# Designed miniproteins, single chains, continued (3), part 94

Each design is a single chain, and the fold is of that chain. pLDDT is the mean over its residues in the fold that is shown.

## One batch from the design tools (miniprotein)

Design m11465
Fold by ESMFold2-Fast:
Structure m11465 (fold): chain A 69 residues (1-69)
Amino acid sequence: MHHTELVAATPAEAARVAAALGTEEDLHVTVVAGDAADAIAAAARAAAEAQQAAGMRGRVTVEARRTAA
């Protein structure tokens, strides 16, 4: 399993990145963001699940981590 950390400002940005990463083997993505971290991670997770349902072989998992204030 590969691990990737990304800093995202919006749910749309995170979802787009997660969808692009879904072509690989099993991949864990940590979304680093401010106050919207949970919403951003949820959008990325939904995009990854949609890619998996579309027949992508790699599994993508997403978690949220808030940037320290």
Scores: mean pLDDT 64

Design m11466
Fold by ESMFold2-Fast:
Structure m11466 (fold): chain A 59 residues (1-59)
Amino acid sequence: MQPSFEEGREFGRKAGEENAKLLKESGLNVSPEEVIRLMELLGQGVYPGVALRRAKKET
C-alpha cells in the first residue's frame, strides 16, 4: 500500500535539491542539506512539522 521506502527517499532527495537551489537563489538563509533532508523525510511519509524538526536536528 505504501510506496517503496527507497522510491520515496529518492523522490524527496531530488525535490530537495531543486528546492534548495530555488531557496538559495531567493536569498533565504537555509542550508541546502536541511532542505534536502526535509524533502527526504516528507517523501518517506513523515508529517511536515516532525520532518522540519528532524531535518534541523539531523543536519
Scores: mean pLDDT 69

Design m11467
Fold by ESMFold2-Fast:
Structure m11467 (fold): chain A 91 residues (1-91)
Amino acid sequence: MDKPEEAKKLMEKGKELFKKGKLDEAKKLYEEALKILEKSLGEKHPEVADALENLALVYKAQGKTEEAKELLMKATDIHVETDLVNAVKRV
């Protein structure tokens, strides 16, 4: 099945394309990475949150502010849960 390592490579390539202003290409790579990560690690994994944040930045750059906000809210929910668990684990 889809490997998280493959999603990591897609994320790295997507970030480089985003830096170059290739928004549609970056979006396709982030969507593919998100799909792989959700299937492999589950919808509430920190790596899924990272993919959602990068995808939201592309949507914002394209002027799709409502879609970007929805993606950021989902990513923030995942990060808050992850940060809370890590804070308890460290204390």
Scores: mean pLDDT 77

Design m11468
Fold by ESMFold2-Fast:
Structure m11468 (fold): chain A 75 residues (1-75)
Amino acid sequence: SATEELQKLWKEFEEEAKKVYEEAQKKKLSKEELRKKLEEVIEKYRKKLEENPLISKEEIEDFVEIAEDQAEKIL
């Protein structure tokens, strides 16, 4: 179902975003460099969502909005 695919992709996104954050902390990256890397992860998952015919445009927009909000809270 679309819900199961969304949950799977969200979990994968969270795991990848966490790794990016941990790597940024280890390398002492600036907030600007971290922001850019998180934006790249968000765009990667936007494209994955767009390739899935079970996922609507509205669901993609909601996913991206929540992802962007979470990214801003950790910057």
Scores: mean pLDDT 85

Design m11469
Fold by ESMFold2-Fast:
Structure m11469 (fold): chain A 70 residues (1-70)
Amino acid sequence: SEEREKLLKAFEDTLTQLIKLLEKDPKYKKKVEEARELLKKAPSMSPEEIKEQIAKAIKLAQEVAEELLK
């Protein structure tokens, strides 16, 4: 439904930004692969699962950004 479509777009946008950030350092290669697999599974996820994964992706992006600034 419309709410689900908006959540899927937010999830895709968030994961795409995370992947771009992770690609800056080869040590994150496995996390890039995990994020790409998660994007493939997104259409089968519940709205609650999508929200949880968005929150996790944002937290990871913040942690990686802080590490890259050191």
Scores: mean pLDDT 83

Design m11471
Fold by ESMFold2-Fast:
Structure m11471 (fold): chain A 62 residues (1-62)
Amino acid sequence: SALEEKAKEIAEELEKEYLREHILNGKVYTKEELREAVVKRLQEEEGVSEEEARKILDKLGI
């Protein structure tokens, strides 16, 4: 679905950003922190509930 595609895009963008921050500034992000950031951004951009965002990520294995 379009919402699942958007969730994947957000996850990929955040993974790239977090990797860049790790390389440049030594900051380490856990998978759980990344997941929570994807949930928050998906809520902000698509207007979905936290529960809906988490279900999408669970379905995608993120």
Scores: mean pLDDT 83

Design m11472
Fold by ESMFold2-Fast:
Structure m11472 (fold): chain A 60 residues (1-60)
Amino acid sequence: MSPYEELLALVDEAERLTDPVEALRLLLEVSERAQSLPPDQRREVMARVDAVLRRVQARL
């Protein structure tokens, strides 16, 4: 699996986590790893992170 595909899969995993603190930790890891991606792929991953982050924060 490419780094881009792996990070998208981890964002989807974070959205499925029942513990919002664990989900936030995973989203932070994905955000840090996304900095190594090409700009277009980074933008896509970060957009997915932002969407999931808003849903997770609503559960805190």
Scores: mean pLDDT 83

Design m11473
Fold by ESMFold2-Fast:
Structure m11473 (fold): chain A 61 residues (1-61)
Amino acid sequence: SALEEKLREALERFGMSEESIELALEALKQADAATRARLEAAIDSGSGEALDRALTAMYLA
């Protein structure tokens, strides 16, 4: 999906390992619409801090 591609590109830009990227993509598949929307907004912001907060929220859901 477009969001999966955006997430992969963002995590690669921040130097995340392939294993970490795959784990994030698997978590995204089970995320609800609100979590996905928050994550997409964080990616689109270009902020590493915003992305980190959104990923943490996704993993804790």
Scores: mean pLDDT 84

Design m11474
Fold by ESMFold2-Fast:
Structure m11474 (fold): chain A 57 residues (1-57)
Amino acid sequence: SSLSEAFEQALALAEQAKRAAEAGDLETARHLVDELRSLAERYPELRPVLEEAEQAV
C-alpha cells in the first residue's frame, strides 16, 4: 500500500485507540496501538502518529 493509505490507516487506528482508552477499554486500546506500531515499523514516517497514540493510552 502507498504511504498515503498507510497514513490514513494510522490515523484511524490512533483515533480508535483513543476512544477505547477514553471508554476505559485499555486492553483494546493497547492492541490498537500495537497494530499502529507494526504499521510504523513498515512506514517510519508514521512514528509521530504512533507517539501521539501512545501518549493518549
Scores: mean pLDDT 86

Design m11475
Fold by ESMFold2-Fast:
Structure m11475 (fold): chain A 104 residues (1-104)
Amino acid sequence: SLDEVLEAFEEALKEVEEQAKSVNLTVDGLKALLQLYELDPEYTDKILDYFMKKEGVTDEEVEEQLEKLKNGESLTKILKENLKKGKFALALKVALEYYKELLE
């Protein structure tokens, strides 16, 4: 399950390599975030909420992305679209929420 999320994120990052490098966004960074969630889910959610607010992400935007996943849109496609828009924290939030579903 972890490998599935990391593979989707790695594929998505290839479309935005230069932008991802500018903000130090990496596959290893996402792996660390997902592992942190398993140790301390409340703290992980708090960190992501902070960065999402800093990027101007709304609860409505989060719900829109999660509805796309529920309606059968691929994780990789959703991640690519958000990364291309510079919505890095939102992309990480989508990856984390997908991972939460795999843990249930």
Scores: mean pLDDT 84

Design m11476
Fold by ESMFold2-Fast:
Structure m11476 (fold): chain A 78 residues (1-78)
Amino acid sequence: SAAQREALRVVREYLDRLDKAKTPEEALQIAVEFYRRLRAIPGLTPEQIEALRKQIVDDLARRFGLDPAEVEAAIDAE
């Protein structure tokens, strides 16, 4: 679908930006920005949004040692 194609484009851009992040704080700002962009895509289902959210949380925990609860709080606080 067009929504899935746009989500793939946004995720690819997110991963490129995340690879260039040098600090956990920078990574968290990137996660907040890109989760906002993903939620703005018309036609994504709640299940697809939840899967993308989990991927972002898992990526930041794995790559930057961030507490998953802190990542979730930050992306929810916008």
Scores: mean pLDDT 85

Design m11477
Fold by ESMFold2-Fast:
Structure m11477 (fold): chain A 61 residues (1-61)
Amino acid sequence: SLPSPELVEATLYFALGILYEKQGKKEEAAEWYRKSAEHFERAGLTDEAEYMRKKAEELEK
């Protein structure tokens, strides 16, 4: 079966978060990790969503 649109979007936003983080763009990276978290949560992947929220929070410290 095909992956859900929410899972595809969650994975894409996670990849964008990593790219911006590697560029030192912490604020933008945090935004992408938060969007990834929302889409993981909608896909029913609560642990993955919490992990993404934690990454965003750590970048805002």
Scores: mean pLDDT 85

Design m11478
Fold by ESMFold2-Fast:
Structure m11478 (fold): chain A 82 residues (1-82)
Amino acid sequence: MPSPEVLELAAELALEAMRVAIARLQLERGKPVDLEELEETIRRARELAERARALGDEALAREAEEVAREGEELLRKAKARE
C-alpha cells in the first residue's frame, strides 16, 4: 500500500492535472486562459515531482513532470495566440 504521504501527493497532483485539463479545454474552445494560474500550476507540479522523488516514488515523480510538461506546452500555445 502506498504511504499516506504518497497518497497526499497523488491527490495534490490530481488537482493540478485537472487545472491543466481545464486550461487545455479553454484553449481548444478559444476561451481566455488564466496565464498566471497556469504558471502556478506548472510550478506546483514541478514541486510535487521533487517531493515524490524525495519519498522514492519515481512513478509519481514522472507523472508530475508530465503534468508540468503539458502545462508548459499549453502556456506556450496560449501566449502565442496573444
Scores: mean pLDDT 84

Design m11479
Fold by ESMFold2-Fast:
Structure m11479 (fold): chain A 78 residues (1-78)
Amino acid sequence: LDEVEIKILEVLDENPEGLTAEEIMEALNLSPETVSESLSKLYEKGLVESIVNENGETVYKLTEKGRETLKKIREAKE
C-alpha cells in the first residue's frame, strides 16, 4: 500500500459509519483524482466497501480485511 492508501484506511477506521469521497478529500486535503484512484485500488483489494445512500452518495467503509490490514501495518511501524 502507498502512503495515501494507508491514510485513507486510517481515516475510515476513525469513522466506522463511513465517509463519502468528498469527506475523505476534506479530511486529508487531497485532490478528487487522488482520492478516486486510491479508493479504486483499495476497493479492488477488498480493503474498503461502498454503499450508495438514498441521495445517490457513495459512502466508503473499511471491510474486516481492511481493518486487519491496517492493524498489521500499524504493528509493523511500531
Scores: mean pLDDT 81

Design m11481
Fold by ESMFold2-Fast:
Structure m11481 (fold): chain A 75 residues (1-75)
Amino acid sequence: KVREYLEKAIEYLEKGDYVGGYKYIWQARLEAQKEFPEATELQEELDKAMRYLSKRDIEGALEYAKKALEILEEL
């Protein structure tokens, strides 16, 4: 579930779709809190992605979304 949302977020952000990227990062954050409440590093990278999205920095958001996906794959 979190992985699906992160993959969708990355897909939309790579296409320059800010709204789609924002929607799916938000969903990934919600599901990560439910499925991995103690995965502090995952939560922190998702929070950084959202912070960059709030500044409309798609490239920064992509960097942290990809790091979140890497952490998730280790879980």
Scores: mean pLDDT 82

Design m11482
Fold by ESMFold2-Fast:
Structure m11482 (fold): chain A 66 residues (1-66)
Amino acid sequence: MTVEELIDRLVEAVRRLVEAFKAGDTEAMDQAAAEANRLSDELLKRGTPEQIAEAVARVREAVAAA
């Protein structure tokens, strides 16, 4: 998996987490949060500071759009 694929998957996991939170779906929230945490850990190990900043910006946009 590339760093760009990690960022894309992280953004989608955060979108699912927000949707699950709005729906009150605790099981879906737990699943999405676990995936987001795993992807964040991998991104911090493999990403450049610039790639991490891009991921943070995209995550903020995903949360704001929800």
Scores: mean pLDDT 84

Design m11483
Fold by ESMFold2-Fast:
Structure m11483 (fold): chain A 80 residues (1-80)
Amino acid sequence: SKEIENAAEGIANTLLEIYEIHGVEGLKLAIENLYEQLKEEPDEKRKEAAILGLEKAAKEIKDEEAREILKEGIEKLKSL
């Protein structure tokens, strides 16, 4: 849906900003916080938006370590 796409764009932009300011460690913490929020308050649309947002961020990041962290985050979110 358009709402999921818009939410995913927002999540991707936030993750890219965190990565720019705080690097790999900031990105890892942000993904962990997102996972914990979705685990505590399950919502399928938010989960779909989060997965799509991480996928979008991975396409914009050139660093292989950061991309692997995003990929691991995607698989972790899918396990919810």
Scores: mean pLDDT 87

Design m11484
Fold by ESMFold2-Fast:
Structure m11484 (fold): chain A 90 residues (1-90)
Amino acid sequence: DAARRLVELLEAAKEKGEVTEEDARAIARAVEELTGNPAVAEKVLERLMALIKASPDGTMSPLDAMQAIIAVLVEEGLLEALHEILRVWA
């Protein structure tokens, strides 16, 4: 289940306290599987990588990563994908 994989990646990042470039690529793959849309996955990866590269530590916060993912899904009108993520977390 792609939604479960995405939630597991975000929970692992939360426990670790950071999102690395490797985490961002794994998150983008999970988004591609969840949405069936490579363009949306690329947009997520692009936003996460931009935030990581702008950080002095070369990582980003899990909260910022979650906000970026939600923002892309909302902007692209993928509310059903967002609903599946929330269902796994519930």
Scores: mean pLDDT 85

Design m11485
Fold by ESMFold2-Fast:
Structure m11485 (fold): chain A 60 residues (1-60)
Amino acid sequence: LIDEAKKLMEEGNEAYKKGDYGEAGKKYKEAAELLRKAGADPSVVQSYLDEADELFKIDS
């Protein structure tokens, strides 16, 4: 789960570099959900969800 979340964060960073903010937000949200399932701190999970929400606003 944690390794999968790291991969999704890397994919999100690549999408961000390409200007695909919607894809970046989607990847960060998926990573946050996997981190939550892995027992990560809720504050850390919320930080990634907040980042995804901000990226979705840019994509809009």
Scores: mean pLDDT 77

Design m11486
Fold by ESMFold2-Fast:
Structure m11486 (fold): chain A 66 residues (1-66)
Amino acid sequence: MEEIEKELLEIIEKTEDERVIEIAKRALHLAGVLQKEEVAKEVLKLIKEKRLDEAQELVDEALEKE
């Protein structure tokens, strides 16, 4: 498992914030299924910085490019 996927899974397991869980799940999908690891890393960074609005926007934009 890539380090980014492991950190996203740990966030999902440890947080009770539903918004953080949803953003982290979408970032995990970007890293694993869509192979957009660089975008997923930026989303993880924004989650760690508690910039959830920016993390949500980045995830939504990345998913729209499918």
Scores: mean pLDDT 77

Design m11487
Fold by ESMFold2-Fast:
Structure m11487 (fold): chain A 75 residues (1-75)
Amino acid sequence: SDEALAQEILARAEALAASKTKEEIAEEAKRLAEELGDEARLKGVDKLAEQGTKEQLALALAQLEAALEAERAEA
């Protein structure tokens, strides 16, 4: 369900923010956005790395991980 997916993404974001630095999160999020070929998400990650919080970057990374998992499940 959409609610369950949203809760899972939030839980992942909290775990990422607790276990990694802002720089590590930004680097991994950029790698995943490039792997997905999502230029808009890549630009969003760059903006958050410069202007955003660690928590906002962690949420972006969790969303990118979920998107990549969805693509792999459809392949």
Scores: mean pLDDT 82

Design m11488
Fold by ESMFold2-Fast:
Structure m11488 (fold): chain A 65 residues (1-65)
Amino acid sequence: ASRIRFTARKDYEAKTPEELSLKKGETYTADVTAIPDDDHVLVRLVETGEEGLVPKSVLGDVEDL
């Protein structure tokens, strides 16, 4: 699978139980092949393995896509 590794540049607070909160300075991976819809991406926190959905607009603000 194609994965992007990035460090969060901004905090993001999850809006639903399906979403993952991002913390500024933490390292994540985004799996661009596991996109459930046009607006969200599956993201995983590298340190803990915690995963969830993040809006693509948020990823555009926290990494270079």
Scores: mean pLDDT 72

Design m11489
Fold by ESMFold2-Fast:
Structure m11489 (fold): chain A 59 residues (1-59)
Amino acid sequence: SADAAAQVGRYLREEVERALAEGKISEEQARRAFEAIDEAVRRADWLAGLREVGAIVQE
């Protein structure tokens, strides 16, 4: 669980960084997404992390 959350957290961070670099999301969206990733990793809840980050970066 914790290892899975850490791995998904790294993947999500890379995707958010790529989206920000490509101008697909704002700096504000990226900040909120990074905060959601950090919280999900801290809680070892990768499913909640995926849902929260997806909501922030898509709509």
Scores: mean pLDDT 80

Design m11490
Fold by ESMFold2-Fast:
Structure m11490 (fold): chain A 77 residues (1-77)
Amino acid sequence: SYTEKGKKLFEEGKYEEALKYYSLALEENSNNADAFYNAGLVLYKQGKKEEAKSLLELALGLDPKNEKAKEELAKIE
């Protein structure tokens, strides 16, 4: 899937390419909590804390059981 391709690129440090694939995943399903979550993590790694927080909040809104999103949001404050 596009989300899995994005995760692989993220693990390789290819942040811009990872975000492109997460964007493609969201074009297929705009309620893809996993794509919002992982895109938020990429933005956080890039130092874009406000943008990261927004995407992590969207991910948590779509999937309130995502404990990892809650933990990451707590780190950003």
Scores: mean pLDDT 86

Design m11491
Fold by ESMFold2-Fast:
Structure m11491 (fold): chain A 92 residues (1-92)
Amino acid sequence: GKMALDGIVEAIKAAKKDGAKISVTISGDTVTITVEGAGKEAKDAFKKAKKAAEQAGHKAKLTIKGDKAVLEVSGLTPTQQTAIALTVIGEN
C-alpha cells in the first residue's frame, strides 16, 4: 500500500534533514536503507516506516545502534524500489 512507501520516504527525508549519511541497496525484492548520524526524529520515523511496511504485508527488519539505523524491507514493487532510491539521491 501507499502508506508503506510514504513512511519509508518520510523516514529518509527526516534523516536527510539531520545531515545523516544515507545509502540504499536493492537486491531482488529487498531494499536495504542504511543511515549513519540519525537523530531521534529520524529513528522514530524509521520505526514508523517499519510498522507501516509490516501492516502492508511486507517483511521488515529495523536495527538501531546508537545513531545508526538499518531498515530492510522485502516485497516492494520495482516502482516503489525506484521511488526509495530517488528519495535517497535527492531526485524527488
Scores: mean pLDDT 82

Design m11492
Fold by ESMFold2-Fast:
Structure m11492 (fold): chain A 77 residues (1-77)
Amino acid sequence: MLSDAELARKLAEDGKRDFGEGRELLKTAKTIEEIARGIGLVLRGIGDAYTALLLGKKSGDEEAAKLGQEILDGKVY
């Protein structure tokens, strides 16, 4: 049985991977449609990371909340 904190950590990792793949896709995109799709993937990854942050805060585990926020901050690339 996983705690909300452990679940939040896994969600944050999944969101970060989706975000990274979306960013790589945007590097190869050459059309407006491809760019729009890449942006959609990036936004999805951000949403997952933010959900992990909220779950961490709800569970009262500062570590999980901090991990989610650090991943969101890492999007500056």
Scores: mean pLDDT 74

Design m11493
Fold by ESMFold2-Fast:
Structure m11493 (fold): chain A 74 residues (1-74)
Amino acid sequence: SSELEEAKEKIIEAIKNKDYEELKKILLEMFEKGLSGDELLQILLSVIHENPDFSQEEVDKLFKLLEEAYKEYK
């Protein structure tokens, strides 16, 4: 749970800073730590739920970066 909380905080910070390169690195590191795509999707959904002030553009970028990270990790 603490690992997930740290992950959420880093994701939120990267989004607020519009640092999508850092966000992609965070997602890749989570795949390297053994998280599945479904687990990362659940984390992103939780971040979106807890931050209803995110724009649709920011939400769309999150899902696109997750897909890119998944394809790059393979």
Scores: mean pLDDT 78

Design m11494
Fold by ESMFold2-Fast:
Structure m11494 (fold): chain A 74 residues (1-74)
Amino acid sequence: SLVERARELLARAEEALKAGKKEEAARLAAEAARLLEEAGLEAEAAAVAARMIGKILGKPEEGERMAEEVRAAV
């Protein structure tokens, strides 16, 4: 399923981040968000993108705040 594939890509994105591969992590997270959008989970897609961008930029709290705002708006 699209959701299962998105989950796999997000797990790989977290592994890439731990390895210091920020560009690879961003690519994998973007692909996961696209699959979530295809599954009709637009709010979740935006939330996972915000969280990953926050982690990559060293501002995880800002990423989490944006993710929460998207979920609260839906």
Scores: mean pLDDT 81

Design m11495
Fold by ESMFold2-Fast:
Structure m11495 (fold): chain A 74 residues (1-74)
Amino acid sequence: MSAEELLEKGRKAFEEGDYESAARYFKEALKLDPKNLESIRELTIVAARLFQEGKVELAKELFELSVKATREIL
């Protein structure tokens, strides 16, 4: 499965309110293309939503992944 396909599946899960599935798809997209800014941005958005839902531990994991990936690109 391509990074683009994973991003599409992640966005669909996000639209359906399944933020945990969205996070998994975006993490896999980032693993396939570590410099993909879309995957990094989507992970940050999902992390913020999970934090608002009280899933703090998962949100923290995703924020840390997003920050690390951004630093590797810059």
Scores: mean pLDDT 81

Design m11496
Fold by ESMFold2-Fast:
Structure m11496 (fold): chain A 77 residues (1-77)
Amino acid sequence: SLLEEAARLLEEAARAAEAGDYEKAEKLVEEAVRLIEQLPEEEREKAVELLVEAASKAKNYAEELRLAAEGLRELAA
């Protein structure tokens, strides 16, 4: 699903960020966002809400991306 693929990209982005490769992390996040934009309106709204919650709860960028990926996977189930 688009949600599962977006979650996978965000997990790869988190690993890139942990390695200090912020350029790679940014590109992977952009790809994930493009997939989220293709979701039906209701699912897209929920996905965006999960991304905002991840940003508010995370202590650093890599954690933000991991929390976002986890949320998207739960939404896909």
Scores: mean pLDDT 86

Design m11497
Fold by ESMFold2-Fast:
Structure m11497 (fold): chain A 73 residues (1-73)
Amino acid sequence: SEEEERALAEALARHTPEVAEVIRIANELMKLADEDREKASEILKELGVPEIKEDDTPAEVSAKVSRAAVKRV
């Protein structure tokens, strides 16, 4: 569940504060990708990451978002 995923992210943040910022940004970008794919793709392109395509798998979307989060930090 989303609550369970959030709890795991919070637990990780307690042990690795530096990684917490990357996870936070990645979670925000993942939400944006689900709500507004075009806007998320614009942000990815600004960060030098390929845009999210309609036919991308969840794993491909996650990889692009993670790459963007690392570049933004």
Scores: mean pLDDT 78

Design m11498
Fold by ESMFold2-Fast:
Structure m11498 (fold): chain A 75 residues (1-75)
Amino acid sequence: MKSFTLEVPSADDATLLAAQAAYAEALRAGVDEITIKAATEELQKELEKEKETLERAVAQGLADGERARAERAAA
């Protein structure tokens, strides 16, 4: 089954903690959990070697979630 936890196999504990903290902040930003999990899992597999790209992945998830929310509000 797919893991909903952001895991980077070659990352140190600091990178993993930072990624999890970023995910939690994305949830607190009012983006729905499903959108964040989908974006995080997809980007995690692609960008697992890059620490800064983990932060960008969460930022993109936030942007996509906010865009989807705005679209639903406009509809």
Scores: mean pLDDT 61

Design m11499
Fold by ESMFold2-Fast:
Structure m11499 (fold): chain A 93 residues (1-93)
Amino acid sequence: KKEEAEKRAEWTKKVLLNTFKEAGDEEGIKLVEESLPKLIEAYENFVPTDPRETITARDVALVLIAVAAASGLPGQEREKIVPTLKAEVDALV
């Protein structure tokens, strides 16, 4: 799961960075980059032996989604990212 967790975290970062790049939001890009170590840590240390443990990875993903939303991303881009990140977090269960 460590390799899979790292790939999931990198993919999540890539999706968010691509959205901020398209919006031209340099501050948003920086926020996502600063969040990556925490996202990797959450996915790497998370072992879904109990449904409760899944919450940690979900919390990190939801924080990044909230950051993207708060940065004033177009509704269309937010709508695309939110379901995708949620699906990736759910896949960890």
Scores: mean pLDDT 56

Design m11500
Fold by ESMFold2-Fast:
Structure m11500 (fold): chain A 56 residues (1-56)
Amino acid sequence: MSVTVVLGTETARETRRLLEELGLPAPRIVEDGGLHDADVRAGAERAVERIRRAVE
């Protein structure tokens, strides 16, 4: 099942990096410049966890 994830630009970049390191498939990630995550790293980790659960 295809998952679309909408993330702020910085969080999207970090999420893509973590997905590559973990060898997980890259879903459709839409960057929204209006979104700002107060903790980019934590936001990326949460996004990776959601993606991992969706591809299992």
Scores: mean pLDDT 75

Design m11501
Fold by ESMFold2-Fast:
Structure m11501 (fold): chain A 81 residues (1-81)
Amino acid sequence: MLEEELRRLEREARELAEQGDKRGLEAEMLVGVAAVVLAVKKVVEKKLKERGTESEESEKELKKLEEQARRLLEEARRLLE
């Protein structure tokens, strides 16, 4: 899933960065930002659940964060290809 994709791209980017490839370093940075976005999504999900404010609107906001993370991972994949 998205977290699995992140772990895979992180490994590929790290391997290239360790070889001195600038593209690997750039991809690693994009994966790092995507990881932060997904962490924020998790915190928001937990807070909404604790407050009992889970709704269709809040679900859409969480999906937007997931879409942002997906776009960052797609950009990282593009750099690694």
Scores: mean pLDDT 79

